Designed miniproteins, single chains, continued (5). Designs and how they scored, part 51

Each design is a single chain, and the fold is of that chain. pLDDT is the mean over its residues in the fold that is shown.

## One batch from the design tools (miniprotein)

Design m17763
Fold by ESMFold2-Fast:
Structure m17763 (fold): chain A 58 residues (1-58)
Amino acid sequence: VKLSKEQREAVLAAENEAIRRLALGELSADEARDLGFRQAGERAGLSVEQVRAFGRQG
């Protein structure tokens, strides 16, 4: 998946927020992961599948 700089930043920001909430015990690992991908998709204008593909590419 090819993302713009703004889309990459949006994905990373959403992932970092989900990780923070996971670390605080507010969400389970599965809940944090799903929320992070959904939020990243909404912010970047991407589907959850496109966000997951970006993460797998590094």
Scores: mean pLDDT 70

Design m17764
Fold by ESMFold2-Fast:
Structure m17764 (fold): chain A 59 residues (1-59)
Amino acid sequence: SVEELVGRLVVLLGEHGVDLPMTPKPTKEDIQKMIDTLLSRPDLPAELRAELERLKAEL
């Protein structure tokens, strides 16, 4: 579910020290845009990138 994906995304970002503003009730489109923005970062850790790509595939 979107809520479960949001939960995983929040935990993942927290583990990597990434602070990203999120609406209280994000839509599937909001989550896709956030992941795409993160994936566009050149210095993103490879492990975080792989996990974000998996989350995006589940959307």
Scores: mean pLDDT 75

Design m17765
Fold by ESMFold2-Fast:
Structure m17765 (fold): chain A 87 residues (1-87)
Amino acid sequence: SPLLEEAIKLLEEAAKLAEKHGDYELAKRAREVIKKIREGKLSLKELAQELVEIARRLFDLGTEKKDEELIRLAVELGEVAREILRS
């Protein structure tokens, strides 16, 4: 699914950038969601809920650190979650 591939790419970027800012728990959560997507262990509703929560945490971190890339990733993950919920 193009939406699942996009979610994985954004989550991989998010995990890397969260680690650079010292948020190892956010990075771990993003990687656990990637693993669950690849294993088919999440419903689309559960995936959308996880993406919204990660997007919220990325936005908070990006605002605190003044990192526009974290804010961009948060917005894009939120958009993917919205598209999943509309499908």
Scores: mean pLDDT 88

Design m17766
Fold by ESMFold2-Fast:
Structure m17766 (fold): chain A 81 residues (1-81)
Amino acid sequence: SAIDELKELIKKAKNENERKFLLSALIAVEDPSSFVTFAESLTGHTFDPSLPLLEQVRELAKKLNVSEELLEKVLKILESS
């Protein structure tokens, strides 16, 4: 499941920003309506709620300086859920 794959990635997170990103991705699967509020609380960045969820996830990855490799892996999981 997407939740199990994301939990495995969280255990392998190399730094706090990767962990924050992956926890936000988990929220995107479990409670998508809470994603913006959670992401804003972690980054202090204002998100446009009219943007598609996957675009908001891309913006969060940029703000947390997450690698493109990790971002693409997470997007694939989210698109498959």
Scores: mean pLDDT 82

Design m17767
Fold by ESMFold2-Fast:
Structure m17767 (fold): chain A 64 residues (1-64)
Amino acid sequence: MSEEELDREVQLAFVEIRAAIAKLIKDPVEQQKALDELTEWARKHLPPELAEEAVRIIQEAKAK
């Protein structure tokens, strides 16, 4: 496994963990804000391909 492949898996795992933590927020407005902030973080700090996958993970978390 290349370092780039490992970094991708680690970054996506962190996004999933952050989304799960945001889902523990009982206030729907604050939960939505936390998930939106995570989405903006991913788009700003991750490569475009990885950012789009991270956004999909966050959107799936919002739907659940």
Scores: mean pLDDT 78

Design m17768
Fold by ESMFold2-Fast:
Structure m17768 (fold): chain A 68 residues (1-68)
Amino acid sequence: ALADQLRALGEAEGARLRAAGFPEAAEVVRKAGDQAAQLLRDGAPVHEALEVYARGVAEARRIAEEQA
């Protein structure tokens, strides 16, 4: 299901960022994946869940870039 995919993507990207030395960015994207998955399970529109995940990815990238 899309919810399970978004959670898995958040965990995978989070693990990658943590391994690269960006634990704060890792936690941001992991939480975004969990939040997007929960929105879908609660019946929110797909576009809303995808927007939440996309914003989390953008914020995680920003944090990682500012520390590099």
Scores: mean pLDDT 85

Design m17769
Fold by ESMFold2-Fast:
Structure m17769 (fold): chain A 92 residues (1-92)
Amino acid sequence: SEEERIQRILEVAKELGITFTDPEAIARALLAYLRARGVPEEAFDVEAKSILTLMKNLLGNEISREHFRQFLKVIETDPAALAAALAALDAP
């Protein structure tokens, strides 16, 4: 389920020592980003861990919604993938 996928992203972040100020919004945005990039579901954990590790190295251990937004704008050149992730980040 989508809820289980969100919880798995949050567990990966926790294992890396990352704290999100908006955990569900950031997790949804990361899932939307992985899907928009065509990452298969069996690779979500590996790809999420890679992206979260890069993010931790650049932003530190405490990540806000705005820090995640700026991170995506820096790393992603595909406007469709970026738009999908940002739409999920800003969803109510």
Scores: mean pLDDT 85

Design m17770
Fold by ESMFold2-Fast:
Structure m17770 (fold): chain A 108 residues (1-108)
Amino acid sequence: MTVEEIAERFKEEMEKLGLDSELVEVETLEEAKKAIEEAAKNSKALVIVLKTPLSPEEKEELKKFIEEKVKENPNAIIFFASETDSEETITEELLRAYQQLGDIYQAQ
């Protein structure tokens, strides 16, 4: 399964749950951060596909940024994947996003 197929399915699942969802393709870490910040402010479900491979340091920076924004707004559901990420890494991010979604809906 391609990253684009996983991203599109995640977006469809968010929409089925009545969440306003957006899928964005970005080429830089800064574009990814901007999309995350905007989605967090609007409590949107955001799916980000990074077209350019990130260094391990940039991946850690982005993950910390996502964690911080999710802590500020727990209703912001963010799925992040790179086209160069392994299927294992993509699966781990997908599970994280679904766990966050489950926590939100179990609390209501």
Scores: mean pLDDT 73

Design m17771
Fold by ESMFold2-Fast:
Structure m17771 (fold): chain A 95 residues (1-95)
Amino acid sequence: MKEAIEEAEKMAKRAEAVAERARAAGNEAAARTAEEAVELAKRAKELFEKAEELEKQGKDPTELIRKGASLLAAAGVLLIEAENLLANPELSKLV
């Protein structure tokens, strides 16, 4: 569980850095996409932390782990999208 929480935190920090770069560049599409990735990664971290708490109580964390993993995967896809929009500013005008 610790590794999942750390991965989600790392994803949020990477997405925050992309959002900051996008805002500095005036690329609103990339900024909004990266900000959504931040939100999903933070929600994934909260779900993994709740799953760890359930494990400590002897309860089944499986559903929270699945939901957290799904949100983290979605955050990763959005982060890639935001990086692509930043690398190709012409594409940001078409989205």
Scores: mean pLDDT 85

Design m17772
Fold by ESMFold2-Fast:
Structure m17772 (fold): chain A 95 residues (1-95)
Amino acid sequence: SKEEFDKLLKEYNELFGEASEVIQRLLRLRDEAISRGDKDTEKQLTQWITLLQTSIDRVRDSLNRLDLDGAREDIKDLRDLIEQARKQAEEIEKQ
C-alpha cells in the first residue's frame, strides 16, 4: 500500500542518516589506522564501511522495485548492521 511504502521510506531516510554518521566515524578511525600503519584495522574498517554502503543500497533498490516485503527485511538487516558497526567503532576507540 502507499501508506506502507511511505512508512518504509521514512524509516529508510532515518537509517540512512544514522548509517552515514557511523560511516563517517569509521572513516576517521580508518584514517587513524592508516597513519599508524595498522593494515589489519584498516582492512576491517573498510569491510564495515562497504557492508553499510551495500546494505543502504539494498534497501533503496527494494523500495525502488516496490518490493515492500524485501524492503522490510533489508531495513531490519541495516538496523542490526548499524548497531554492530557502532559496537566495533567503540571497541577500536578504546584501544
Scores: mean pLDDT 91

Design m17773
Fold by ESMFold2-Fast:
Structure m17773 (fold): chain A 63 residues (1-63)
Amino acid sequence: SDELARKRAESLKEKAKQADTLSLDEIQDYLREAMLNSARHSSTRDEFQEAADTLLKQADKLD
């Protein structure tokens, strides 16, 4: 359902905020999930894309 997709996008955004406590491998896994879901779920695409963008910015800061 769209509601479950949005809930997952919110979870990924929360993981992005915790990127300082995550390994780069974990960040890459969450990024991959966000990008795949962005492609698959048009109704929540923007939310997953925002999560992916946040993960990328956090990964850059971690490096």
Scores: mean pLDDT 76

Design m17774
Fold by ESMFold2-Fast:
Structure m17774 (fold): chain A 81 residues (1-81)
Amino acid sequence: SLEDEIEKLLEELERRFLGLAQALLRATGDVALWQEFMAAAGARIRELEAEIRRRKYSLEEARKAVEQLLADMEAEARRLA
């Protein structure tokens, strides 16, 4: 179903986010920074999930939004490292 495909996209986003957080921790050794990154990114993922449901995104719209959020999180992790 569309809901199942969107759920898979959000699960992949979460896995990639966890990978970015782990890489940031390994690069900096800063647990407080890692916790802040985890909290901020987690909040953004929840906001995106709510937006997808509220706006009734198509699969392509959901994928595009997930890709944009991931790119933002990757850029932020690089700035923090």
Scores: mean pLDDT 85

Design m17775
Fold by ESMFold2-Fast:
Structure m17775 (fold): chain A 111 residues (1-111)
Amino acid sequence: MLVVERVTVTSLSLTEESEAALAKLPPAEQLAVLAEAAQAVADAAATVLARREFGSLEELARALAEALAAQPLPVAVRVTLRVVLEDGREYEVVVEASPEGARVVSLRELP
């Protein structure tokens, strides 16, 4: 069983289509959309951290994707998360999420 100590959002980027859509908005509305996307990512990460215990890395990555898919996302995003376990091991999880759903892009152990 894996026990999560900490989750850090290391990057949040928009897909090319989302960047193009955002560019059509005034700067204040661009910032509002980015703030909503950031809040959705924070809520998803908090859900995973609250659950704390996972049977496998694949279950952890799936739970992150499912938590993101449950959030109201205004745009499609790519999120990179750093997960620290209680045993000191660290993992990078990359998830792409949109209003239609989320998927795990990659999962790797960090040195």
Scores: mean pLDDT 82

Design m17776
Fold by ESMFold2-Fast:
Formats: sequence, C-alpha cells, structure tokens
Structure m17776 (fold): chain A 65 residues (1-65)
Amino acid sequence: SSAEEQRKKLLDQRIEQSRKVLAELEAGASLEELKADPDLAVAIALTAHRLREIGDEIDKELAER
C-alpha cells in the first residue's frame, strides 16, 4: 500500500466523521450531548477549525474582489 492510499483512507474517515457531526447538529443535538462523545468532540473541534480557515480565505478573496 502506498502512502497516498493511506492518506486517502484517513481523509475519507475524517469526511465521514464530519458528516456525522453535521447530521447530529441538523437533528438538533445539543452541544453538551455532542461533547459527551469524545470522538464527536474532537470532530467538532476539527470541523470548527476547518470552517474558520475556509472563512478566512473567503474573506480574503472578497476583500480583494
């Protein structure tokens, strides 16, 4: 197996984990309920960090016009 295949699998796992977090939030799960699951808590933190990065990049592009 190549390093690229391993990276692909890890990325796919992260995407699936992020989808689960979003589905729980869409279903109206409270933040306290999500924090009770350590895996979901980590996924939320990672998703929040990623969204912040994307937001910053969008803001930069909009400022440049």
Scores: mean pLDDT 70

Design m17777
Fold by ESMFold2-Fast:
Structure m17777 (fold): chain A 94 residues (1-94)
Amino acid sequence: MKIDISLSTTGTFTPQQITLSRQMLGLAISSFEQGLDNGQSPSQMGQIMQQTILNYAQQNGQDVTITTTIDGDTITITINFDGNTITLTLRIIP
């Protein structure tokens, strides 16, 4: 199985926001990999990834808004915080 990963950002990030962003994205991707190993659907993986990011952000005192969109085998997660946006797209290739 192949995974296409794309990342885009909009806004101006402080060094702290870059560190938090890296950690949130790393946890989301790890959760996605575990979901693939467990045979989870894209919808199930997207929900778990969203919750993982929310939990991490809350533990670090960061208010975030997360939107998750599922289109077939593509999961798109958009994280909004402090006027910044991070979009992570994961596409499962057969």
Scores: mean pLDDT 85

Design m17778
Fold by ESMFold2-Fast:
Structure m17778 (fold): chain A 57 residues (1-57)
Amino acid sequence: AEEAARRADRLARAGRGREALAFALSLTPQEQKDALAAALKARDSAGASAFHGALQA
C-alpha cells in the first residue's frame, strides 16, 4: 500500500503517465485510495491531479 502509493506518485510526477496508468490498473481499490491520499497529504495538488489523470487515461 505505502510502496504502491509512492511508486504511483513518482511515476505521475515524472510525466510517465502510461506507466502510472498500467501500474494503477494493477492496484486494488484500497491501494488506489492510499496512493491518492499520500499525494494529497504531501500537499502536492499537481501530483494528485497527475495521478488522477493517469487513472482516467
Scores: mean pLDDT 60

Design m17779
Fold by ESMFold2-Fast:
Structure m17779 (fold): chain A 87 residues (1-87)
Amino acid sequence: MSIEELMDEVGKLVGRPLEFDILLGLYHIAVSVARLAGVPQEKIDKANKVLKEGLEKGLEYAKKGDVEAAIKAVEEGLKKAFKVLFS
């Protein structure tokens, strides 16, 4: 699954589809800003990987009905991705 597909599925399962659409849009803006700032493609690829891992963990929790753990896993994935992009 892509990041876009994972965000859509987790957002629907946790009952926050609009919030997750907004977060995805903000992540895309952050990646664009990082590219403009000269962040190397290797760091962007790493950020995408750690976000995807957080989203996959979030999906596992969401499928089990653990909404709180699902949201926390996505939040941790986003925080790690931003740290990679801007460190």
Scores: mean pLDDT 88

Design m17780
Fold by ESMFold2-Fast:
Structure m17780 (fold): chain A 78 residues (1-78)
Amino acid sequence: LADRAKAAGDAFVATLEKAGVSPEALQVARDGQAEMAAAKSREEIALAFAKTVNRLLQLGVPLDVVTEAARAAGEALA
């Protein structure tokens, strides 16, 4: 789980970096990645991910960019 959670976080951050989001948004994504990497269950990963997504949307990251990052993370987690 920890290795897959890390891979999911890495994919999420990489997708946001490619989209050119702000340094603040990247820091939120990295904080979310750390929470996901520390998660011991799929439920904890999902909660950390949902919190990160909500914070990114509050920072004005476009919904389509967040959705693409979420898809990449989901593929890495599977």
Scores: mean pLDDT 78

Design m17781
Fold by ESMFold2-Fast:
Structure m17781 (fold): chain A 86 residues (1-86)
Amino acid sequence: MELPEELPEEVLETAERLVEVGGLPKELALEAAYEYYKINNRLPDEEEIKELAERLKEGMSPRKAALELGVEKGVKALVEAVEKVF
């Protein structure tokens, strides 16, 4: 995967957090932040940053980690929304 020459500032900030919190190499952190942004059309929160870093350290691809975390967050939000109505 080739990263665009100019990334959104928010993606760069998320990559810096992945380096700081997760201890990831800068290039891997940038790729993971960009894949998360593309797939989910949003940036990860602090808890998702920790989970993303752990999954990447376990050898999961940035795209797979981003997709699985985005789905898990979406399902949790849906369950919590249903619980608030009933």
Scores: mean pLDDT 75

Design m17782
Fold by ESMFold2-Fast:
Structure m17782 (fold): chain A 76 residues (1-76)
Amino acid sequence: SIEELIERGERLIASLSPEELAAIQAAFREAVAALAAGELSKEEALARFSEAVLAATPEELREELREVLEEMRKTL
């Protein structure tokens, strides 16, 4: 369910360092700004954000995060 997906996402976020969270926040701001400016489509903005978030995430958590992001993409 979407609720379970949110819970998984929150658990992953709780496992991240402040530096990793800051990098994810920056990636989100960049993706949203590019989308709002018409530089990227919704799909391109999501793909760019997903790549940046995965790159900022520790190797041990990337598999779980990839799964969460793929499920989020399917529900949109």
Scores: mean pLDDT 76

Design m17783
Fold by ESMFold2-Fast:
Structure m17783 (fold): chain A 89 residues (1-89)
Amino acid sequence: DKVKAAEKELRDIAIDYWGGIITEDQAIAKLDELIKKYGRGAVVKALTKLLGTSPGTVSRMLRTTAGRREIIRRLAEVEADRILQAALS
C-alpha cells in the first residue's frame, strides 16, 4: 500500500526534523523524494490523513516552497504530540 508506506516515511521525516537530526530544508528535500517515489496522489492522501485536513489544502501547499515548509512544521507538531501523548499515557 503506497499510502501506508508514504505515511510511515512522512512520520520518520517528521521525527527526524523534530529531533534535530535533519534541517527543515533536508526535510523538504525528503518530502520531494517521496513524491517521486510514491507519486503525488499517494503523498497527498497520506498528508491528508496525518494532518487532518483536505486533499485540496495539501495539494495547494505542495505547490510552493513556503507551503512545503508549513507541511513539515505541521507534521512535526502532530508527530511530536502523538509521541508525547503516548509517553505520558
Scores: mean pLDDT 84

Design m17784
Fold by ESMFold2-Fast:
Structure m17784 (fold): chain A 80 residues (1-80)
Amino acid sequence: KKLILIFEDGTKKEIESEDPEKLAEEALKIIIEYYKERTGKEPSEETKELIRKGIIEELEEEDVVELDVEMIAKIMEELT
């Protein structure tokens, strides 16, 4: 399975693993770092768990998942 993280500047990061849990954890760490750089704040534990579960669910159904890091960071901000 493959996860493609798309950043605001058009940069892409690809992560591959047979383990959806590991992919979700790696993606979440990158997204949280981006969120902290933009807002200066840490997302809530509930928000982190919601995003993590969503990524895992998509990876269970699809072999390749694209995630817009900026969009997910905005969702995190709205959930606070």
Scores: mean pLDDT 78

Design m17785
Fold by ESMFold2-Fast:
Structure m17785 (fold): chain A 65 residues (1-65)
Amino acid sequence: DVGKELWEKYHKAMHGPDGEGAGPNTPNLRTMSKEQLRAFLEAMDPRWSELSEEEQEALVEYITS
């Protein structure tokens, strides 16, 4: 699962393994729509621009599933 591998590599440490947030000021990514989550990752994650369109879609699908 490409989305899971990308999450574990780049995001797990900040947002937790399920995307629920690692601390009180970390947004719960699982409550975002796919459109909102894509916009958030594009704005906040410097690694987002290094991902292919297919990898970006897989990551969003993983977090929102």
Scores: mean pLDDT 64

Design m17786
Fold by ESMFold2-Fast:
Structure m17786 (fold): chain A 88 residues (1-88)
Amino acid sequence: MEMEERLKEIVEELVEAIKNKDTKKIDELMEEIVELYREMGKEELVETKTKEELAAEALDELFDSPEAKAIAEGLRYIAELERQPVLP
């Protein structure tokens, strides 16, 4: 419950950082989401999903806005690219 409210606050800051194109803040906030999931005992999610996927899932579950949905899809796309290493 307290962790859910903290997750919501971090996700709201992530949306603002993305709007401002603050890449350092975006990375910091995604790492905070990963740490929060670990603190919540959701180790399985942390082990099976990238930080981008965890951020996208949080956005989808906590926010119903079209903007949040678009950001979540963008994060999932980045996660998919990271899973497929670019061949030389």
Scores: mean pLDDT 74

Design m17787
Fold by ESMFold2-Fast:
Structure m17787 (fold): chain A 90 residues (1-90)
Amino acid sequence: GSSAGAAMNLVAMGKYDEAIETMRKVIEASPLDKVTVAYNLYTLGVALKKQGKYEEAVKAFREAAKLAKDVDPSLAEKAKKLAEEAEKEL
């Protein structure tokens, strides 16, 4: 099974901070998964924002932007914008 799958299981359980930490560990173990993890964090942030969980959404979007910076600049900018929009709701 994918380590990203473990992080998504934590999301399903409502353990968002643990999911983000697990995704960080995936990058440390396999830097080539960086773009996949960035996209998964971006998708998580969108879901959290829709649920009104703005603090968790900001964390997810910021981590997605950081990871995407060198591999998908378009995703990084989109994640930064959504983090700023979520921060305005706090």
Scores: mean pLDDT 75

Design m17788
Fold by ESMFold2-Fast:
Structure m17788 (fold): chain A 98 residues (1-98)
Amino acid sequence: SRIEEVLRRIERLAEEAEKLGLDSFAETLRRAARYIEYLSRNGSPELQEDTLDVGESLALLAEEAIRAYKEGNGGRAGLLIHQVRLITEGLEREALKL
C-alpha cells in the first residue's frame, strides 16, 4: 500500500541517519513515521491523503539532507533537517487534534 511504502522509505532513511551518527535526526524521522501511520488510519479521508503526500515530501527532504551531509555540505543538511523537524511538528499537531 502507499502508506506501507512511505513508512518503509522513512525507516530506511532513519537507519541511514543513525549510521551517519545523526541520532537526533533518525529519532525525528521515526517520530514522523509514527504520526503518519496514526493519521493515515484515524484521520478523515482528506487528512489521510494529505498525510501521505506530506510523508512523501518529508522522505524527499530527508534523502536530500542525507546526501548533503555525505557531500560535506553541513549547512544545507542542517536546513533540510530543520525543515523535516518542522513537518514532524506539524504532523504531531494534527495527530493531537484526533
Scores: mean pLDDT 90

Design m17789
Fold by ESMFold2-Fast:
Structure m17789 (fold): chain A 78 residues (1-78)
Amino acid sequence: MGVEASLREVVRHLAGDAPYLTARGVVRELSGEERIEVAIRVLERKAAEKEAAGDLAGAAAVRAAAERLRALAAELQA
């Protein structure tokens, strides 16, 4: 329970307060798995931004966070 709540807060923070996916005018609520995927993509984008700014260490740290989030998501689905 605590891990799921923590992941939900991280995903909410990174994806923002828009828990909906709009496709071809259809709006639907993102599933927990979809929200995690959005958070991972946001982290990968932030890593690219840090790398472009010359912050290679910061980029590596953000990529490590994305990998940890993937591992945690896989564990929750098991």
Scores: mean pLDDT 65

Design m17790
Fold by ESMFold2-Fast:
Structure m17790 (fold): chain A 69 residues (1-69)
Amino acid sequence: LGVPQSVRLKKEGEKPGPNELEGVVLEIKETEAGEMVEVYIPSLNMKVTVSLEDAKGLKPGDKVVVEFE
């Protein structure tokens, strides 16, 4: 699987696209380089980290879609 590129809020019942996986936000960490969003991906049974300039609108517990390169 590729490197996580982006994360966005998922609409309830929406199916992920070809390079996307459904996940749940675990934590958002503020760093000097921006925000780091930790997402649990149930289909992989693992956690991935996505770097964002601004995690505005995301919070722990949100259902999201993670796009991979």
Scores: mean pLDDT 74

Design m17791
Fold by ESMFold2-Fast:
Structure m17791 (fold): chain A 103 residues (1-103)
Amino acid sequence: AEELIEKAKEAFKKGDYEEAARLLEEALREAVEAKDVELIKRILEEAIEFAKESGHPEIFDVAGRAVSELDRLAIETGDEELFRFSVDGSVELLELAVERAVS
């Protein structure tokens, strides 16, 4: 998954936002299968940063999926800190969407 994140960053730098979103989504799938919470958090952080810079819908979709996966894991494990992290991510995404709508 780390290699996919690096490829997503390169695609994003080149303006290939669809490819960047696709690569992040594949990285997220692998991280979820591995139950790698730290990697899912990193993917969410990268997707939020990409969303801030591009506003691209497919990138927002990946970030939303990462939040959903973290929410699910937090509920399954009872991890209050992880749940707070996912809620904070949801708020950030909503704030970005609102800013874009009123800009």
Scores: mean pLDDT 82

Design m17792
Fold by ESMFold2-Fast:
Structure m17792 (fold): chain A 82 residues (1-82)
Amino acid sequence: SELIEEGKKLFEEGLAKLDEETRKRVQPLADKILEAAENGEPVEKLKEIMDELGRILQEAKVSPEAARLISEGVLTAASAAK
């Protein structure tokens, strides 16, 4: 649970650096990753959502700092997955 909360904090910091339109696209996927990690979903499910998130961030050409924070949030939350 602590890893999920830490991941959420990193997500929120990264999302705050995004423009409104990109944040609206990314937020639902960030929420799904956090929910999947909290529910103990298998790593394969997390990987699918993470791949989609990465694609959106790349297409939106987000700043390296925002991408790093979001990536660290994902990896931290995924560390709680079983």
Scores: mean pLDDT 76

Design m17793
Fold by ESMFold2-Fast:
Structure m17793 (fold): chain A 65 residues (1-65)
Amino acid sequence: SREIALRYLRRALEDPADVEAVEKAGIALATLGLTEEAQALGRAVHAKDVEAVRATAERAIRLLE
């Protein structure tokens, strides 16, 4: 749901190295049809790029609000 996506996205902003939270956010975004943002989060966390995780999470939160 949107609420679950926002919860994990906010967790990813607090700790962008939390791989589990970022992956759960990506799954929730894909379920909501935000496939580009879901793929971007997956690539960023795989690359251990904390700046990219934060930027993508912030963008996704804006799209859901």
Scores: mean pLDDT 84

Design m17794
Fold by ESMFold2-Fast:
Parts: structure tokens; C-alpha cells; sequence
Structure m17794 (fold): chain A 81 residues (1-81)
């Protein structure tokens, strides 16, 4: 099970990094910072095996961020599930 967790965390981290790179080019500093912080919390939860918590954080980012932040959160939820 540890191997599965490691692989999933690596995939989520790569996806988060790609999303952050795209968002930093598209949005103002404050919006980009909020999205980056949310994505980092999701990755950290996945690394700890807290998949339900990671999904919940992604859902909250979707509700409190921009529509594009919601799309990013949905991509991470799909990767976690």
C-alpha cells in the first residue's frame, strides 16, 4: 500500500506543479498565491494518505477560488480518485 501512496502522491505533485506554472502566468499575484496554497495543502494531504481530506480541500478551493481555480481542483480530485 505504501508503493501505491507514493505513486499517487508523485502524480498529484506533478499535476499540481503543472497547474501552478499555468496559473502564475494567467492570474494576478494574490489569486495565484491562493491557488498555490490550496494545491500545496492537497498534495500534503495525499502524501499523508488522507485522500478524503485532500478531496475536501479541493472542493473548498473550488468554492472559494475563481472558476479556473475550481477547474484545477477538479483535475486534482480526478487524479486522487
Amino acid sequence: HMEELKEKAERVQKLADAIVESIEKEFDGETAKRIREGLNKIVEAVKQGKFDEAVKIAEELEKTGSPLAGAAARQLIDEIE
Scores: mean pLDDT 72

Design m17795
Fold by ESMFold2-Fast:
Structure m17795 (fold): chain A 96 residues (1-96)
Amino acid sequence: MKKAFINSLKNFEPFIPKIDDVVKTFEEVLEKLVTKSDRELSGLDIAKFIWIVLNLDSLSKETLEKLKEIAEKYKDTNNPRVNFFLELIEEKLKEL
């Protein structure tokens, strides 16, 4: 069931803007997810979020470690979205 949901998100890949700096984009998206309500997120913010989730398995170990460091800056907020990203990154790092 979870894999079917992720596969459905791939249908939106053609509408996702080119991301040249994954680390910078992740930091910007994460800050918005912490500071904005769901209703205040733009379609572009959501598209960048989807791109990061879909492309985690293609990122280098070094990139994943940088994403983890960024997520840990917001760990004390106990935000479920921050915790979700941190768990995904940590699970991926354990596979490497």
Scores: mean pLDDT 69

Design m17796
Fold by ESMFold2-Fast:
Structure m17796 (fold): chain A 65 residues (1-65)
Amino acid sequence: SAAELKEAQARAAEMVAQLKALVDLELSLRDEPYAARRARIVAALREMDARYPTDSIAIMLRAYS
């Protein structure tokens, strides 16, 4: 339905915005020590997972385990 398509598009836009925020965060932390970068990126991924859980976020979180 049009409503289901609109909801799917809204969720996709939110995920794209969250991915952009993650990329911007990683770029802002590029000169930081690895432990500090890891902690901030993991925290951001956990917030994204809590809002919109996806297999991609789960895989990324597992990579930091």
Scores: mean pLDDT 78

Design m17797
Fold by ESMFold2-Fast:
Structure m17797 (fold): chain A 61 residues (1-61)
Amino acid sequence: GPAIRKIAERLGKSVEEVERSLRQLLTLEGRGRETAIRMLARDAGVSVETVERALEELRKE
């Protein structure tokens, strides 16, 4: 989806690699998940909302 593709472009990674990272992030709960979302947003140079949209796109697949 659009958010996953944007993160992939910003990180210089494939969509498949970003989807794999997001699946791992979905195994985390509480503060660990929140921290991982913030770190991914920082590294990709996107908002936390963009990372949350990418997780939503992944859940629909």
Scores: mean pLDDT 83

